# Ledger of designs, part 75: designed miniproteins, single chains, continued (3)

Each design is a single chain, and the fold is of that chain. pLDDT is the mean over its residues in the fold that is shown.

## One batch from the design tools (miniprotein)

Design m10592
Fold by ESMFold2-Fast:
Structure m10592 (fold): chain A 66 residues (1-66)
Amino acid sequence: SYNQELQIVKTLVQQAGKDFNLDQATINNVFQQVSANMAELLGDPQAIAARIKAILRDMGYDLPDP
């Protein structure tokens, strides 16, 4: 369901916030961007994690390649 997919996105975005020491404004922005594209990402934690990293790189964060 949409709510279950949102919960996965929220969990992974919060985890990225801890892993990369992101501020709350950045966490909120990443969540909004990932949520806007949920139709492509439903139920796939790996796709969601990859999209989070892509958004962070687009925002100027220097993240290592997987």
Scores: mean pLDDT 76

Design m10593
Fold by ESMFold2-Fast:
Structure m10593 (fold): chain A 100 residues (1-100)
Amino acid sequence: SPTELTEAQREEMREQLLRELRAALEAAGVDEETIEEAERVVREGIEEGDALGAYERLLELGVPEEIAVGAAMAIARLTREEAQAPALRARAAEIQARAE
């Protein structure tokens, strides 16, 4: 049976996303100032339910496209913004096609 996420579970998922975002950006050699700004963008994206806007803002900050789309997909999942999921999947597929 599907279990509704508790507020504590949603908060843990948010904290996990922010930890994974930081680790990915550090591994990619992104500077601390940009990482802090990216974390702010992701937090705002979660609060606003705007995964696509967060994706575009992360790209403007110079976040690698693969990391930006991953973070945006996680925001859409956390906020249950199903309408944004197809557009994000299309962007992910385009990134993968360019990597091949």
Scores: mean pLDDT 78

Design m10594
Fold by ESMFold2-Fast:
Structure m10594 (fold): chain A 75 residues (1-75)
Amino acid sequence: MIELVVHFSDGSVERLEAESLEEALRLLRELGDRHNATPTGLTAAQLRAIGDALDAELAGEELTRLEVHLSLEEP
C-alpha cells in the first residue's frame, strides 16, 4: 500500500491510497487531467528517486509514500 499525497498550487491537498507504484502513477495522471494541472515537483531528481524506489521494491523494500506537487493551470 502506497499513500499518494498531492499538493496543488492553490494550497489544497489530496490523499489517495494505491496498491502499487504503477497505480499511484496512474492516479496521479488522472488527478492532473481532472484539474488541468502540471507537475512542478516532478524534476529529473524526482524521476531518479522514483527509479530508486523501484529498485528498493525489487530488493523487497516497499515504497510507502509518494509526495508530488502540481501547479493548477489558470487562464
Scores: mean pLDDT 62

Design m10595
Fold by ESMFold2-Fast:
Structure m10595 (fold): chain A 73 residues (1-73)
Amino acid sequence: MPPQIVHAEVLLSPSQAQEYAERINELAGKEVVTISEVSPDTHRVSIRMTHEEFVRFLREIELPSDVSITRVE
């Protein structure tokens, strides 16, 4: 079966978004997390990786409670 790609998003404060993105990207060895500004006090963290990578990283980093999976393909 082709590998499933997971798209997920979470809204965090700028400092939390930066820390979270740095941690995931470091563990992945590549940029799988991008940050976009929604407002000066809220940033959107967008995650795109394989389902297997997503499960592994969730176990190591402890995903925020507000994370939403937006698409799986």
Scores: mean pLDDT 74

Design m10596
Fold by ESMFold2-Fast:
Structure m10596 (fold): chain A 68 residues (1-68)
Amino acid sequence: SELAEALERAIAGIRANPVPTVARVAAAELLKLDPENEHIRRAYEAALRGDIEGAIRHLELALEEAKR
């Protein structure tokens, strides 16, 4: 799945550079692939608040669903 691969790359990128801007940009790009995805939207909102761990958690939930 293109979405699953993009999510795995985004999570790895955020973990390598755990700053709000990286998380926000990654989540925004993922929303272009799946604009209705509630987990990706919540990751974006967490990144806007500076909650990096929350952003990663929401993206991991999106990835788990994308693998089903």
Scores: mean pLDDT 87

Design m10597
Fold by ESMFold2-Fast:
Structure m10597 (fold): chain A 96 residues (1-96)
Amino acid sequence: SELEAIRKKLEEERKKLLETNLSHAQGGVESARRAAAKDPRMEPLLAHAQALRDAYQTGLEDPEKFEEAMATAAAHNAAIDALEGQRVLEVIAQSQ
């Protein structure tokens, strides 16, 4: 069936996206772990980085959870961006 071929292709594309995002998230966990080891105030960054990794892994393990996993990942990415923005502002304040 043409519809079955289209569904399989979409599932393969979703899997590739999750695999790529998981690889990047794993690197992010390693970076956040090094940051938290130097500064305990970075522990929330590590927690969000780990949750982001876990969200992508959940999406890979259960294709039915793809949309939920991507939504969860987006929330943790937004939290990481907010924490990095706050960190930049703190560095600027310390330089005054």
Scores: mean pLDDT 86

Design m10598
Fold by ESMFold2-Fast:
Structure m10598 (fold): chain A 70 residues (1-70)
Amino acid sequence: SAADSIIAELRDLAERYPELKELLEKAAEAIRQRDYRSAAEYLREAAEKSKDPTLSTRLRILADWAERQG
């Protein structure tokens, strides 16, 4: 599913960006629990904390996706 793919992506990003690990793991868990509002909030926080513009853009896209889920 789209959710499973995104959870896997967030787990990979958490390993590559230790400074974002807590936020990305919280976002992944929120998606797993279908708490898409909290997932979007954590993803936006991670995007703001990220110093990589490409990563920040991707995290905002994922946050927008989460908001559209409910």
Scores: mean pLDDT 90

Design m10599
Fold by ESMFold2-Fast:
Structure m10599 (fold): chain A 74 residues (1-74)
Amino acid sequence: SIQQQLLMNVWTISVEGEYFVAERMYEKGKVSEEEYKKIKELVEQFRANKQNAAEVKKLILEINKLMLEVEKKR
Protein backbone atom coordinates (compact mmCIF):
# COMPACT_ATOMS: atom_id res chain seq x y z
CA SER A 1 0.00 0.00 0.00
CA ILE A 2 0.96 3.69 -0.30
CA GLN A 3 1.01 3.95 3.52
CA GLN A 4 3.49 1.03 3.76
CA GLN A 5 5.68 2.58 1.01
CA LEU A 6 5.78 5.93 2.88
CA LEU A 7 6.65 4.17 6.17
CA MET A 8 9.43 2.20 4.43
CA ASN A 9 10.83 5.46 2.97
CA VAL A 10 10.91 7.04 6.47
CA TRP A 11 12.63 3.93 7.90
CA THR A 12 15.16 3.92 5.02
CA ILE A 13 16.07 7.60 5.63
CA SER A 14 16.48 6.90 9.37
CA VAL A 15 18.64 3.76 8.91
CA GLU A 16 20.86 5.31 6.19
CA GLY A 17 21.30 8.45 8.32
CA GLU A 18 22.33 6.40 11.37
CA TYR A 19 24.76 4.40 9.20
CA PHE A 20 26.29 7.69 7.93
CA VAL A 21 26.83 8.85 11.55
CA ALA A 22 28.35 5.46 12.54
CA GLU A 23 30.75 5.57 9.55
CA ARG A 24 31.90 9.13 10.40
CA MET A 25 32.44 8.17 14.06
CA TYR A 26 34.39 5.05 13.05
CA GLU A 27 36.64 7.23 10.81
CA LYS A 28 37.27 9.52 13.83
CA GLY A 29 38.26 6.51 15.98
CA LYS A 30 35.29 6.97 18.36
CA VAL A 31 33.80 3.50 17.71
CA SER A 32 35.56 0.14 17.42
CA GLU A 33 35.88 -1.88 14.19
CA GLU A 34 33.69 -4.56 15.84
CA GLU A 35 30.89 -2.05 16.62
CA TYR A 36 31.06 -0.58 13.10
CA LYS A 37 30.99 -4.02 11.38
CA LYS A 38 27.96 -5.07 13.48
CA ILE A 39 26.05 -1.91 12.47
CA LYS A 40 27.07 -2.42 8.81
CA GLU A 41 25.80 -6.04 8.85
CA LEU A 42 22.41 -4.97 10.30
CA VAL A 43 22.09 -2.17 7.70
CA GLU A 44 22.87 -4.67 4.90
CA GLN A 45 20.21 -7.04 6.34
CA PHE A 46 17.71 -4.12 6.37
CA ARG A 47 18.51 -3.35 2.70
CA ALA A 48 18.02 -7.05 1.79
CA ASN A 49 14.75 -7.56 3.72
CA LYS A 50 12.61 -4.46 2.93
CA GLN A 51 9.73 -6.71 1.77
CA ASN A 52 9.44 -8.35 5.25
CA ALA A 53 7.80 -5.78 7.57
CA ALA A 54 8.24 -7.86 10.77
CA GLU A 55 11.97 -8.44 10.08
CA VAL A 56 12.49 -4.76 9.18
CA LYS A 57 10.95 -3.68 12.51
CA LYS A 58 13.26 -6.01 14.48
CA LEU A 59 16.33 -4.79 12.55
CA ILE A 60 15.44 -1.12 13.13
CA LEU A 61 15.12 -1.72 16.90
CA GLU A 62 18.51 -3.49 16.98
CA ILE A 63 20.21 -0.74 14.89
CA ASN A 64 18.71 1.93 17.20
CA LYS A 65 20.01 0.07 20.29
CA LEU A 66 23.56 -0.05 18.87
CA MET A 67 23.39 3.59 17.71
CA LEU A 68 22.39 4.67 21.23
CA GLU A 69 25.74 3.21 22.44
CA VAL A 70 27.58 4.97 19.57
CA GLU A 71 25.92 8.33 20.38
CA LYS A 72 27.01 8.08 24.06
CA LYS A 73 30.60 8.38 22.69
CA ARG A 74 29.73 11.53 20.70
Scores: mean pLDDT 82

Design m10600
Fold by ESMFold2-Fast:
Structure m10600 (fold): chain A 70 residues (1-70)
Amino acid sequence: SMEEARKRANQAIDEVKKLAEEAKSKGLTGIADMLNSAIEFAKEVIEKAGNPELAYKIAQSAIDLAKYKL
């Protein structure tokens, strides 16, 4: 359902937020800024475009990159 897709996207966004705080705590400011930009873009995709599946993919790509860099 659309509600479940939104919940899944928001859960992935919350994981990106945790990774952004981890990057910030490690002094990796460029990575933290990139992750925060991905969070804002994913939120806009949910709120303005109504596309939680795309938002999930954006957040998941950010998670994958962060796990590679952290």
Scores: mean pLDDT 87

Design m10601
Fold by ESMFold2-Fast:
Structure m10601 (fold): chain A 56 residues (1-56)
Amino acid sequence: MDKEIEKLIKELEKLGYTSVAEKIRKNAEESKTDFEKELVLGVARVAVAVAKTVEK
């Protein structure tokens, strides 16, 4: 798994969004192509950004 994706998953878990973090982790582990990996990374970045805004 990409190291950046792992960091983003951990941030989601720390913010209490464990279900979202688990879904992203599973998709990252199942990703086989560079396109799929980039897509999962993008989704993880958006999820963290949204989670941080909701926390406020």
Scores: mean pLDDT 77

Design m10602
Fold by ESMFold2-Fast:
Structure m10602 (fold): chain A 77 residues (1-77)
Amino acid sequence: VKEHAEKAIEAAEKGDSKEALKHLVNVVKESEDKKIALKAIGGVLRVIGHLLDGDEEEANKAALETGKEILKMLESL
């Protein structure tokens, strides 16, 4: 889970929204914590929404924000 959140942040910082989305989906699949899974689901939906609008910059910002929030949640466990 933590590794996928970190890789989502790295991909988003490089402007790779598709790779960032892939890692957020893996957080959803692998998270045993329901709150972390729901945060990742919300992030996935926001990234997809921006990509459907053709806004790759906002998609990467959403992925970056979601990954950072997931890391904060993991630190509080």
Scores: mean pLDDT 81

Design m10603
Fold by ESMFold2-Fast:
Structure m10603 (fold): chain A 116 residues (1-116)
Amino acid sequence: MKKVEEVKKLGEEALKNPEKYLPKLIELLGDEDEEVREAAKEALVELALKKPEYAILPIALALVHENEKIREAAEEIVEELAEKDPELAMEVVDKASEFDPERAEEVREEIEEIQE
């Protein structure tokens, strides 16, 4: 099975059991394969929109993660959330500010530009 197909399946499973599969989806944001990172990002956006109570903290932690690819992918997730559900995007940024206020402010500025 192509890794991208595995990620899509993990996204479906995460909607049924977010606590079990969410950590693996976050890890895949740092994958060396761009297609895998994009699939994980799409799965996490859908999960955040459908089950925000489980997704807010893991995505906030991804924004301040030590892995640069995970941080970049998490920023793109929050930008997409800002277009679809701006209040949810702000909740993620506010949670991230508990861990890294400077990084959270950078992401907040990006969101403020997505007001259309």
Scores: mean pLDDT 84

Design m10604
Fold by ESMFold2-Fast:
Structure m10604 (fold): chain A 84 residues (1-84)
Amino acid sequence: ELIENGKISVEKFKEKAKELGLSDKVIERLITIFDRDADGFITKEEYEEAIPYIEKYYNIKFTEEERKFENIFNLAKKIQKAES
């Protein structure tokens, strides 16, 4: 389980994102956006607060389902496609 108690470690996020084929550039950008406190964890609250910034930056819109924290890797893959 990568997400525990409403958070994921930056290290686990980075490892899984690389496994899913995300570029280092996209991974670093997402970590910067999500882990605003630089505490080494991405929380559900940080993720949800970051969504409007990501939508504006990439000129994309997410569905309610995609905005759910458990779908963070699906959202990340969608961002990767927008950046490529």
Scores: mean pLDDT 80

Design m10605
Fold by ESMFold2-Fast:
Structure m10605 (fold): chain A 82 residues (1-82)
Amino acid sequence: SRTVTLQITYTPGEKPTATLLSGGTVLDVYVEAQVDEITKTTTISATVLFEDAAGRRFVARATLTVPSDTAGTFTVTVTAEE
């Protein structure tokens, strides 16, 4: 396992983006967003596949709940798995 930092950017009405700030080179990113109209929150789930300097591949996963009406950039530190 490896500790990495993800950056998730959210803009209302748009699909969120995610990237890796540290720990390796990004190979693939999958981001899902689920809107709750009652609470006016959006739950963002990000999966980042990356490769470290030694060529080892890892998956990092983060889940973040944000107000649906507020744009922001969020930093999440997670443990990535091989």
Scores: mean pLDDT 85

Design m10606
Fold by ESMFold2-Fast:
Structure m10606 (fold): chain A 119 residues (1-119)
Amino acid sequence: SMAEELKKKLLETIDELIETYKQIIAEIRKTGDLQDPRVQALMARAQELNEEITRLTIEAYEAGVLSEELAVRLLEANARTNTLLDRAAAGEVSEEEFIAGLEELIKEYEELKKEIEEL
């Protein structure tokens, strides 16, 4: 069904975002540099995936696949992602603060993913 396809795409995109965050953390731990071109490329990919999750979340909510509560939580996690990535790009967070923020977001997206899977 269209609902099943939409749910699948949302879950796959969340998985790709989680893996991208893990790759960002790994690259920072190797380079010690938020301005490293590889880190910057992964951050740009995370922003693209976050835009896709926002779009899919709205579509899934409008299709009745996601509850309002779950859709709001996804959109809030996405907003926190954008804020963290923007602050990192501006040099407003340390490496340790950025890694900690990404690890918190990974945990939040893994919990959201689990709840979506149970729908």
Scores: mean pLDDT 90

Design m10607
Fold by ESMFold2-Fast:
Structure m10607 (fold): chain A 86 residues (1-86)
Amino acid sequence: NEEIEKAKEEIKKYDLSGVKPNQKLLDDIDKHPELVYLDYESEEIGPIQKLFLKLYENYKKTGNLSDLATAKYIFDKYEELKKKRE
């Protein structure tokens, strides 16, 4: 997906190490690892990738770096779990 790749490249330009993500949202994702597997098995954009794009779009509208930090965490978690699936 071209939008996801563009968002990934944009996020890589930012040092987000000092930015606090939406911890409640991250905790909810960690409680539901099955949502990441739905993205892995889907040929279409699944719920985690949709959430990633929504957070990136919110950042584009508001400039809120917390949304970028949250999106980066979600993406990193998705890639980690994809690699563990062999």
Scores: mean pLDDT 70

Design m10608
Fold by ESMFold2-Fast:
Structure m10608 (fold): chain A 87 residues (1-87)
Amino acid sequence: SDEEIEKLLEEIRKLVLEAFKDKPEEEQATIELALDYFIQELKKEKDPAKIKEMVEGLIKMLRSQGMPEEKLKEIEKLLKEVVELKE
């Protein structure tokens, strides 16, 4: 449901922002902007192949920004739940 998707996306957003809370403000703003764009595009996308590419792109970006693997796995689990709800 849209309500469950919104809840999961809000949880993902919170986890990402918490993981990067100690980064410089300019870097946090860039990450937040990229994340908000991802969330808006993911909500609109209906093509499973494009959804998969977007999810893989986000995980790659978060890893490149230094997110710990334990938090990446948690975010990946929540993103998989979002993808399943969109099917």
Scores: mean pLDDT 84

Design m10609
Fold by ESMFold2-Fast:
Structure m10609 (fold): chain A 63 residues (1-63)
Amino acid sequence: TRERLEEILEWTEEKLKATTSESEKAALYTGAKIEIIGIGLDTGEEELVREALKRLDEIYKEA
Protein backbone atom coordinates (compact mmCIF):
# COMPACT_ATOMS: atom_id res chain seq x y z
CA THR A 1 0.00 0.00 0.00
CA ARG A 2 2.69 2.55 0.99
CA GLU A 3 4.62 1.84 -2.25
CA ARG A 4 1.47 2.33 -4.37
CA LEU A 5 0.68 5.64 -2.60
CA GLU A 6 4.29 6.80 -3.11
CA GLU A 7 4.05 5.93 -6.83
CA ILE A 8 0.89 8.06 -7.21
CA LEU A 9 2.49 11.01 -5.38
CA GLU A 10 5.70 10.86 -7.47
CA TRP A 11 3.79 10.59 -10.77
CA THR A 12 1.46 13.45 -9.84
CA GLU A 13 4.35 15.71 -8.75
CA GLU A 14 6.16 15.07 -12.05
CA LYS A 15 3.03 15.85 -14.11
CA LEU A 16 2.26 19.00 -12.09
CA LYS A 17 5.80 20.30 -12.71
CA ALA A 18 5.43 19.61 -16.46
CA THR A 19 2.15 21.51 -16.97
CA THR A 20 1.36 25.24 -16.96
CA SER A 21 -2.44 24.83 -17.31
CA GLU A 22 -4.43 25.62 -14.13
CA SER A 23 -7.27 23.33 -15.25
CA GLU A 24 -4.84 20.47 -15.96
CA LYS A 25 -3.18 20.94 -12.54
CA ALA A 26 -6.61 20.84 -10.87
CA ALA A 27 -7.53 17.68 -12.81
CA LEU A 28 -4.24 15.99 -11.82
CA TYR A 29 -4.76 16.91 -8.15
CA THR A 30 -8.38 15.69 -8.16
CA GLY A 31 -7.49 12.42 -9.92
CA ALA A 32 -4.66 11.68 -7.48
CA LYS A 33 -6.91 12.47 -4.49
CA ILE A 34 -9.63 10.09 -5.78
CA GLU A 35 -7.06 7.31 -6.38
CA ILE A 36 -5.55 7.71 -2.88
CA ILE A 37 -9.00 7.69 -1.22
CA GLY A 38 -9.93 4.61 -3.29
CA ILE A 39 -6.87 2.77 -1.97
CA GLY A 40 -7.98 3.67 1.56
CA LEU A 41 -11.44 2.26 0.96
CA ASP A 42 -9.99 -0.97 -0.52
CA THR A 43 -7.22 -1.53 2.08
CA GLY A 44 -8.49 0.15 5.27
CA GLU A 45 -5.04 1.74 5.80
CA GLU A 46 -6.44 5.08 6.98
CA GLU A 47 -3.19 6.43 8.50
CA LEU A 48 -1.18 5.87 5.30
CA VAL A 49 -3.96 7.46 3.23
CA ARG A 50 -4.14 10.47 5.59
CA GLU A 51 -0.36 11.03 5.26
CA ALA A 52 -0.53 10.62 1.47
CA LEU A 53 -3.35 13.20 1.22
CA LYS A 54 -1.32 15.68 3.32
CA ARG A 55 1.69 15.19 1.03
CA LEU A 56 -0.51 15.60 -2.06
CA ASP A 57 -1.85 18.92 -0.71
CA GLU A 58 1.72 20.18 -0.14
CA ILE A 59 2.79 19.09 -3.65
CA TYR A 60 -0.19 20.91 -5.16
CA LYS A 61 0.50 24.10 -3.14
CA GLU A 62 4.12 24.10 -4.39
CA ALA A 63 3.07 23.65 -8.01
Scores: mean pLDDT 80

Design m10610
Fold by ESMFold2-Fast:
Structure m10610 (fold): chain A 92 residues (1-92)
Amino acid sequence: MKVQAVPVAVRDMLDLAEPLVDYLAAQAAANPDIEPHVVIVDGGSTDGATETLVRGLAEAGIPYRLYRVDADLETAEEIALKRAKELTEKAL
């Protein structure tokens, strides 16, 4: 089984939260040899996007980590990529 870290940066993206969870759940079902582990970095969302993502992932049984930072989307994306890389390296 391969662990695949999936970096997700969030800042006021409520409309994309449920479609992303649906996509990740479908990918997990289609690839049973790959375990997705979602690394969520929230740059300060206020629209409920992060809460929607976390709930959806938990309901789908997809492992996740959540980091909350006061940062723009670009900085949040860099943090998510770094954390996802660290997770993948530890799984080897």
Scores: mean pLDDT 79

Design m10611
Fold by ESMFold2-Fast:
Structure m10611 (fold): chain A 92 residues (1-92)
Amino acid sequence: AKELAEEALRYARRAAELARQGDLDRAQRELDRAIEALRELAKKLSGERKLEVEIAIGIALLELGVGKAAGDPQAGLLRAAEILIEAAESFL
């Protein structure tokens, strides 16, 4: 469990850094890796902690969609990465 949270945190932090640099394609790739690590973490959890991870993933995906719809995909990527960072840190 801890290893998956550490992996998700590394990918989410990388995604935020790349998004700030304007490398949106690479930021999306690293964000996708963070989401996958958190999905694998959620499979190993139950109850409230599992729901917290699933909600964080859902909100991150919503922020990506909102950013694209508003014509600001960089802001969407940054907000999504921040949500995933906070979710991963809660397991460390």
Scores: mean pLDDT 88

Design m10612
Fold by ESMFold2-Fast:
Structure m10612 (fold): chain A 80 residues (1-80)
Amino acid sequence: SMAEIRALVEEMEAILKDKSLSDEEKINKVIELLREIQTLAPPELQALIEKGIEIIKKNDLKTAEGVVVGVRILVDRLER
């Protein structure tokens, strides 16, 4: 399960670096992948992802980038 979550985090990071995608497409794809991570994640991470999605919906691509970094840090901590 944690290896699957890591793969989804890496996919979000790849989407954010994809120069062929618009800011709106990047935001929408990141939200979809965050929802997928929620289905696999422990309860503590599920709650933090929900907060991240709500913040992204009210803001911009920079906020989505920050949320992805935050999720990466939390996933790395949960693996230790």
Scores: mean pLDDT 83

Design m10613
Fold by ESMFold2-Fast:
Structure m10613 (fold): chain A 98 residues (1-98)
Amino acid sequence: SKEELKKEIEKIIEEIEKLLEELEKLIEEKLAATSDKEVQRKLYLIDATATVIRMYLFEVKKLLETEELSEEELRELKEKLLRLKEELKKLIEEVKKL
């Protein structure tokens, strides 16, 4: 149902927001600890990516509040958010290795 899909999407958004908070904290900690210009450049690129993801989540939340989405559109949105969650986990692992 649409209601079930919306609840699942809201839960995934909350999980992504927690991952973004973790990523941003790790970036801040790594930037404070390093004077290596190549490491700093990689961290700034990842931070820019995190910013784009935050902007995307803002638009997704707005879309869910203002638009009547079909079940198909909600399923596609859920799949996109799940892929985004996995990409964030990979970015967190990448930052931890720096």
Scores: mean pLDDT 89

Design m10614
Fold by ESMFold2-Fast:
Structure m10614 (fold): chain A 85 residues (1-85)
Amino acid sequence: WDELLEKAAEEIAKAIADPELAEITARLAVELARLAREGRWEEAAELLREAAKKYAPDAELSDEEIEQAARDNAEYVLRLAEKLA
């Protein structure tokens, strides 16, 4: 699974033209997927909340929006990893 998550990160990074955003997005997506796979959804939501404060401080996302975004992003990465298996 760790190798599949690395492959998923590479595919996510390829879709983003800005190298800095590509690195940040790929790292975040993989970590969310790892936490989700371990059932650690509270920590996944906290990770996304901190990333939003750092990279999108003006977004003013609610706790519910952050929790939903964490689930959606983790599920996307896990699904992508399964396709790369």
Scores: mean pLDDT 75

Design m10615
Fold by ESMFold2-Fast:
Structure m10615 (fold): chain A 93 residues (1-93)
Amino acid sequence: AAENARDAAVFQKMAEKARELAEKYPEISELLQELSDYFTEAARAFAAGDREKAAEYMKKAQEIFSKLLDVNPEAVKELREAFNKAQEEADAA
């Protein structure tokens, strides 16, 4: 389905942004790498059409995101901006 392909593309871009931020913010790089891994697994699950498995990885990503908000709100802001941009680009494709 087109929706699964779009969701996969969005979360692949989110995984890439989290990896980029891990290099920029070494003090929280472990959390950002873990977040990137969960986004990568969510993207793979969406690409496979497994929305239930994708939802499980998104839930794990949300738990990491909540931890990041407490320790580095600027990194969270950059992740939110990247998510909005990724959705806009996916909808334009």
Scores: mean pLDDT 84

Design m10616
Fold by ESMFold2-Fast:
Structure m10616 (fold): chain A 70 residues (1-70)
Amino acid sequence: SDAEIAKVKAEAAKTIAALNQQKQEYEQKAKNSKDPKQQVKYQMMANLLDIAITTEQFVTERIIERLKAK
C-alpha cells in the first residue's frame, strides 16, 4: 500500500541520515588528524559508510518493489 511504502521511505531516510552523520564525523577526524596513518584509517571508515548508505538505498528499493508487486 502507499502508506506502507511511505513508512519504508521514512525509516530508510532516518537510517541514511544517521549514516551520513557518522560519515561526516569520520571525514572531520581525517581532516583534523596529524598522523597520516590515522588520516587514512578515518578516510577508509568514511568510505565504508558510503557503501553502507548505498546498500541501505538498494535494500529499500527492493522492499518497495516487493510492496508494489503485492
Scores: mean pLDDT 87

Design m10617
Fold by ESMFold2-Fast:
Structure m10617 (fold): chain A 70 residues (1-70)
Amino acid sequence: MEEKIKIYDKFNEEAQKLLDSTKNEEKKEKIGKKAFEAKEKMLEADENGASIEEIKKIAEEALKEMEKIA
């Protein structure tokens, strides 16, 4: 439980930092969409009993994609 919450918190914090640092509206919109999709995927995986490692991997890959957009 606690470990999963930490993964979500870190993801939200890092995604928000990228959004806050991005000045281009088009890029900001793309980052926001990626963050939303990743969060949905993480929640679906969690609901289906995915491991901590799998949820963490989803978060990490999404953050890498968002960083490439920024």
Scores: mean pLDDT 81

Design m10618
Fold by ESMFold2-Fast:
Structure m10618 (fold): chain A 92 residues (1-92)
Amino acid sequence: AEEAREAGERGEEAARAGDGEAAREGSGEVIRKSTEAARRGDAEGARAGAEAGSRAARGAAESGDREAILAGTAGAIGAVGDAFLAGGLEAG
């Protein structure tokens, strides 16, 4: 849970600073951490990943970087999918 949240925060901060590469990397990390949580059956961790992915997507949108926006959106979608695998509809 904590690692996914931290990844989302890093991605959001990077996007606000205009660092599209770091924002994209943060989004990828959120997907990985959320997937790991889902594979372990950690519904709370998967939900935290979905929240972090949403924050990364918002940060990317604020930056105006198209590649960062696409990566952030993909991260949010991936995290929501992982949350469904771990906790069902309540986590998504």
Scores: mean pLDDT 65

Design m10619
Fold by ESMFold2-Fast:
Structure m10619 (fold): chain A 96 residues (1-96)
Amino acid sequence: KLQEKLEEEAKKISSEYLQKIQEEIKKSGYDPKVLEELMKTSPLAISALILQLLVSKVSDEEQLEELRRWEEENPEASVEEVIEKLKEVIEKAKKK
């Protein structure tokens, strides 16, 4: 269900917001060429890549469980809300 919602929401994300996420992905060592190809082929692929990138910054199992519980409690959450929650969890993990 979340994957389906993410694909639909990816189509609604503003170009500016999507560009900001793209910049963050590039800063994290992803090849911008690969990112451009994914954006052309599937909105689902780009949203999945963004989620994978953000999750990879979460090194703490406790933080990952917090994300999973939040996702289960918020199945209607938008891609933007999911990304903001991921940023929150990553920042919290960094402080510990």
Scores: mean pLDDT 57

Design m10620
Fold by ESMFold2-Fast:
Structure m10620 (fold): chain A 95 residues (1-95)
Amino acid sequence: SYDKLIEEKQKEILEVAEKVGVDMEALKKAGEEAKPGLEEIDEEWEADELPEEERIRRALERRKELLRELKEKFAENPLLVAFLQKQIELIEAIL
């Protein structure tokens, strides 16, 4: 399922963040900034009448766009930018 894929990748990403010493306060703030966009993606998933595979692809593409916006917003924090870039790369590996 889409939720399972996202949970699995989030766990991998958090493990990478811990290893590289990402600022947990900055990471939390980035998560809060992402929340409205993530809720919109969830609403689009529920409303979409496309086949499940295409819905997953669209949701992942939308998540990538959100992550790119967060990279620009938090550009002053290079470790957080690297963490967000790794998340984008993991999503691209699923697509």
Scores: mean pLDDT 73

Design m10621
Fold by ESMFold2-Fast:
Parts: C-alpha cells; structure tokens; sequence
Structure m10621 (fold): chain A 92 residues (1-92)
C-alpha cells in the first residue's frame, strides 16, 4: 500500500512536469536541485528518496510560473505528497 502511494505521487508529479516544465524553468531550478540533493545525501537519505525530493523541487519551480492563482493549491498538494513519499521511501 505504501509502495502504491509512492508510485501515485511519482506519476502525478511526472504528468504535471510533462505539461508544465519548460527548459527555462529546468535551468533556473538546477542550483536548488543540486543543493537539495547535497543536503539529502548528507542527511543519509536513500537515492530513491532523493529522486522524489528532486521531483518536488521541480514541481515547485514549475508551479512558481503559474499566473492563475486557482491552480496553486494543486501544485502545493503534489509537492507535499512527494515530500511524504520521500519520507516513506527512506523509512522502507
């Protein structure tokens, strides 16, 4: 059941990024991703949990370009689910 929840969070994030992640957003997000990756590794997080953390940073970066405020809560929900999934993945 936890594996299924992690898979759903990953899939939802990947679908969001496919629709909303531009090359410009990706380039601007790289420093934040590298910093998050470094901190996560230093904290002893698993590589699978680090991957979910990287997706959360990318979703947040793509979401920062939203012009329609009504779409912001969904992005926050995806980010929070990915953070939860990273926590669960690390504990497994």
Amino acid sequence: SLRRAIEIARREAEEYLKENLTEEVLEKAKPAIEKAREKARKAGMSERAIELTEKAVLVAAAGSTIEDPSKVPRVIAIVLRLIGAAFDEHLE
Scores: mean pLDDT 80

Design m10622
Fold by ESMFold2-Fast:
Structure m10622 (fold): chain A 68 residues (1-68)
Amino acid sequence: GAAARRAALEAELERLQREAVRAYLEGDFDTMVALARRIAALRRELGVPEAEAEALLQSVEDAARRAA
């Protein structure tokens, strides 16, 4: 049902967020940006406002730029 689908998407989001932190710590900025884009797509699918999803992606891209 919709609740089970939402729970699965939220679990996937949490997993990808942990992978993005790991990629950041390892200096793998290409992977971090790719994960941020996937996270933004999942947040949009969960009904998070587009502006909030874009802000998350921008935040990760900015962090990658500063760390590089």
Scores: mean pLDDT 75

Design m10623
Fold by ESMFold2-Fast:
Structure m10623 (fold): chain A 58 residues (1-58)
Amino acid sequence: SLEEEERRLLAEHPYSDEDKDAPATGLHRATRRVVDARTFERLAKTSQVSPLTGKPLE
């Protein structure tokens, strides 16, 4: 599906050192450049796992 493809794209393009210094609020620039912001928000809500860090959402 489209969401699966976009989630896979984010996994293939993991965050860089620059993303590690980014604030832990909202969406990082790297993700928005790779994937549309709206799609990233959908993935974050659906997966229960951060698409940037891979950490589970509590």
Scores: mean pLDDT 48

Design m10624
Fold by ESMFold2-Fast:
Structure m10624 (fold): chain A 98 residues (1-98)
Amino acid sequence: EEEVARALALAEEALRLAEEAIEAAKAGDLLKAIAHLLRIIGLEIELKRLDVPEEVKKLALETIELARKAVVAALKGKFEEAKALLEEARKVLEKLKA
């Protein structure tokens, strides 16, 4: 239960960081976007170490991976791709919250 709540919190934080990173990249603040990307990678590593049910871990990891891919797309100037990846991450997070 507590670790399941932590997995959800990590996935939600990764989405927030990705949204901030995409806005930073749009503004030309690439250092801030990269700093947020590194934080998302840290959350992904932490999630892999949690002892949670496999389905919870799969959905939380997929959310964080999509958030990370969205930031990478934004850093490449592919903002429409970044937006689509972020929306997909939000859908996976809703499944995790169910």
Scores: mean pLDDT 88

Design m10625
Fold by ESMFold2-Fast:
Structure m10625 (fold): chain A 74 residues (1-74)
Amino acid sequence: SLVEEVEKVIDEATSPEQLRAGVLEVLRKHGVPEEEIAAVEQALDDMEKAGYSFEELKRTALLVVRLIERRRAA
């Protein structure tokens, strides 16, 4: 599933850059619209610039992806 692939990216990522790239790739692979992908990229970039920790970025990425999967299932 989309969430399972993102959980794997979160587990394997060692940097914010790697986390961002991996999450966006999984979203594209699963056919998420580019406007939603751009919003996720912007949110993660904004959080990193605001000084949020790598662990907070991971938690936010997972939460956002779970919300996207729920919308797609509806």
Scores: mean pLDDT 85

Design m10626
Fold by ESMFold2-Fast:
Structure m10626 (fold): chain A 68 residues (1-68)
Amino acid sequence: GFSDDEVSELEAYAQGLLDENRDRLSPEQLKALGREMAKVINEGRDDDSMSKEEAIKRMNELVDKAVK
């Protein structure tokens, strides 16, 4: 699974995605999206088969779904 340093990097990336989409989503939608992204990162902590690239892909897919 992800190291603490990788988790911190992915959390920073997720926050960047939220900040980038702030004008496209309501505060409630941003909070919900943030929770879903945190869930992806937490899954990767326990799953050695999940790469950092896969987590980034899943987080971007969550953004795309939220803004449609």
Scores: mean pLDDT 83

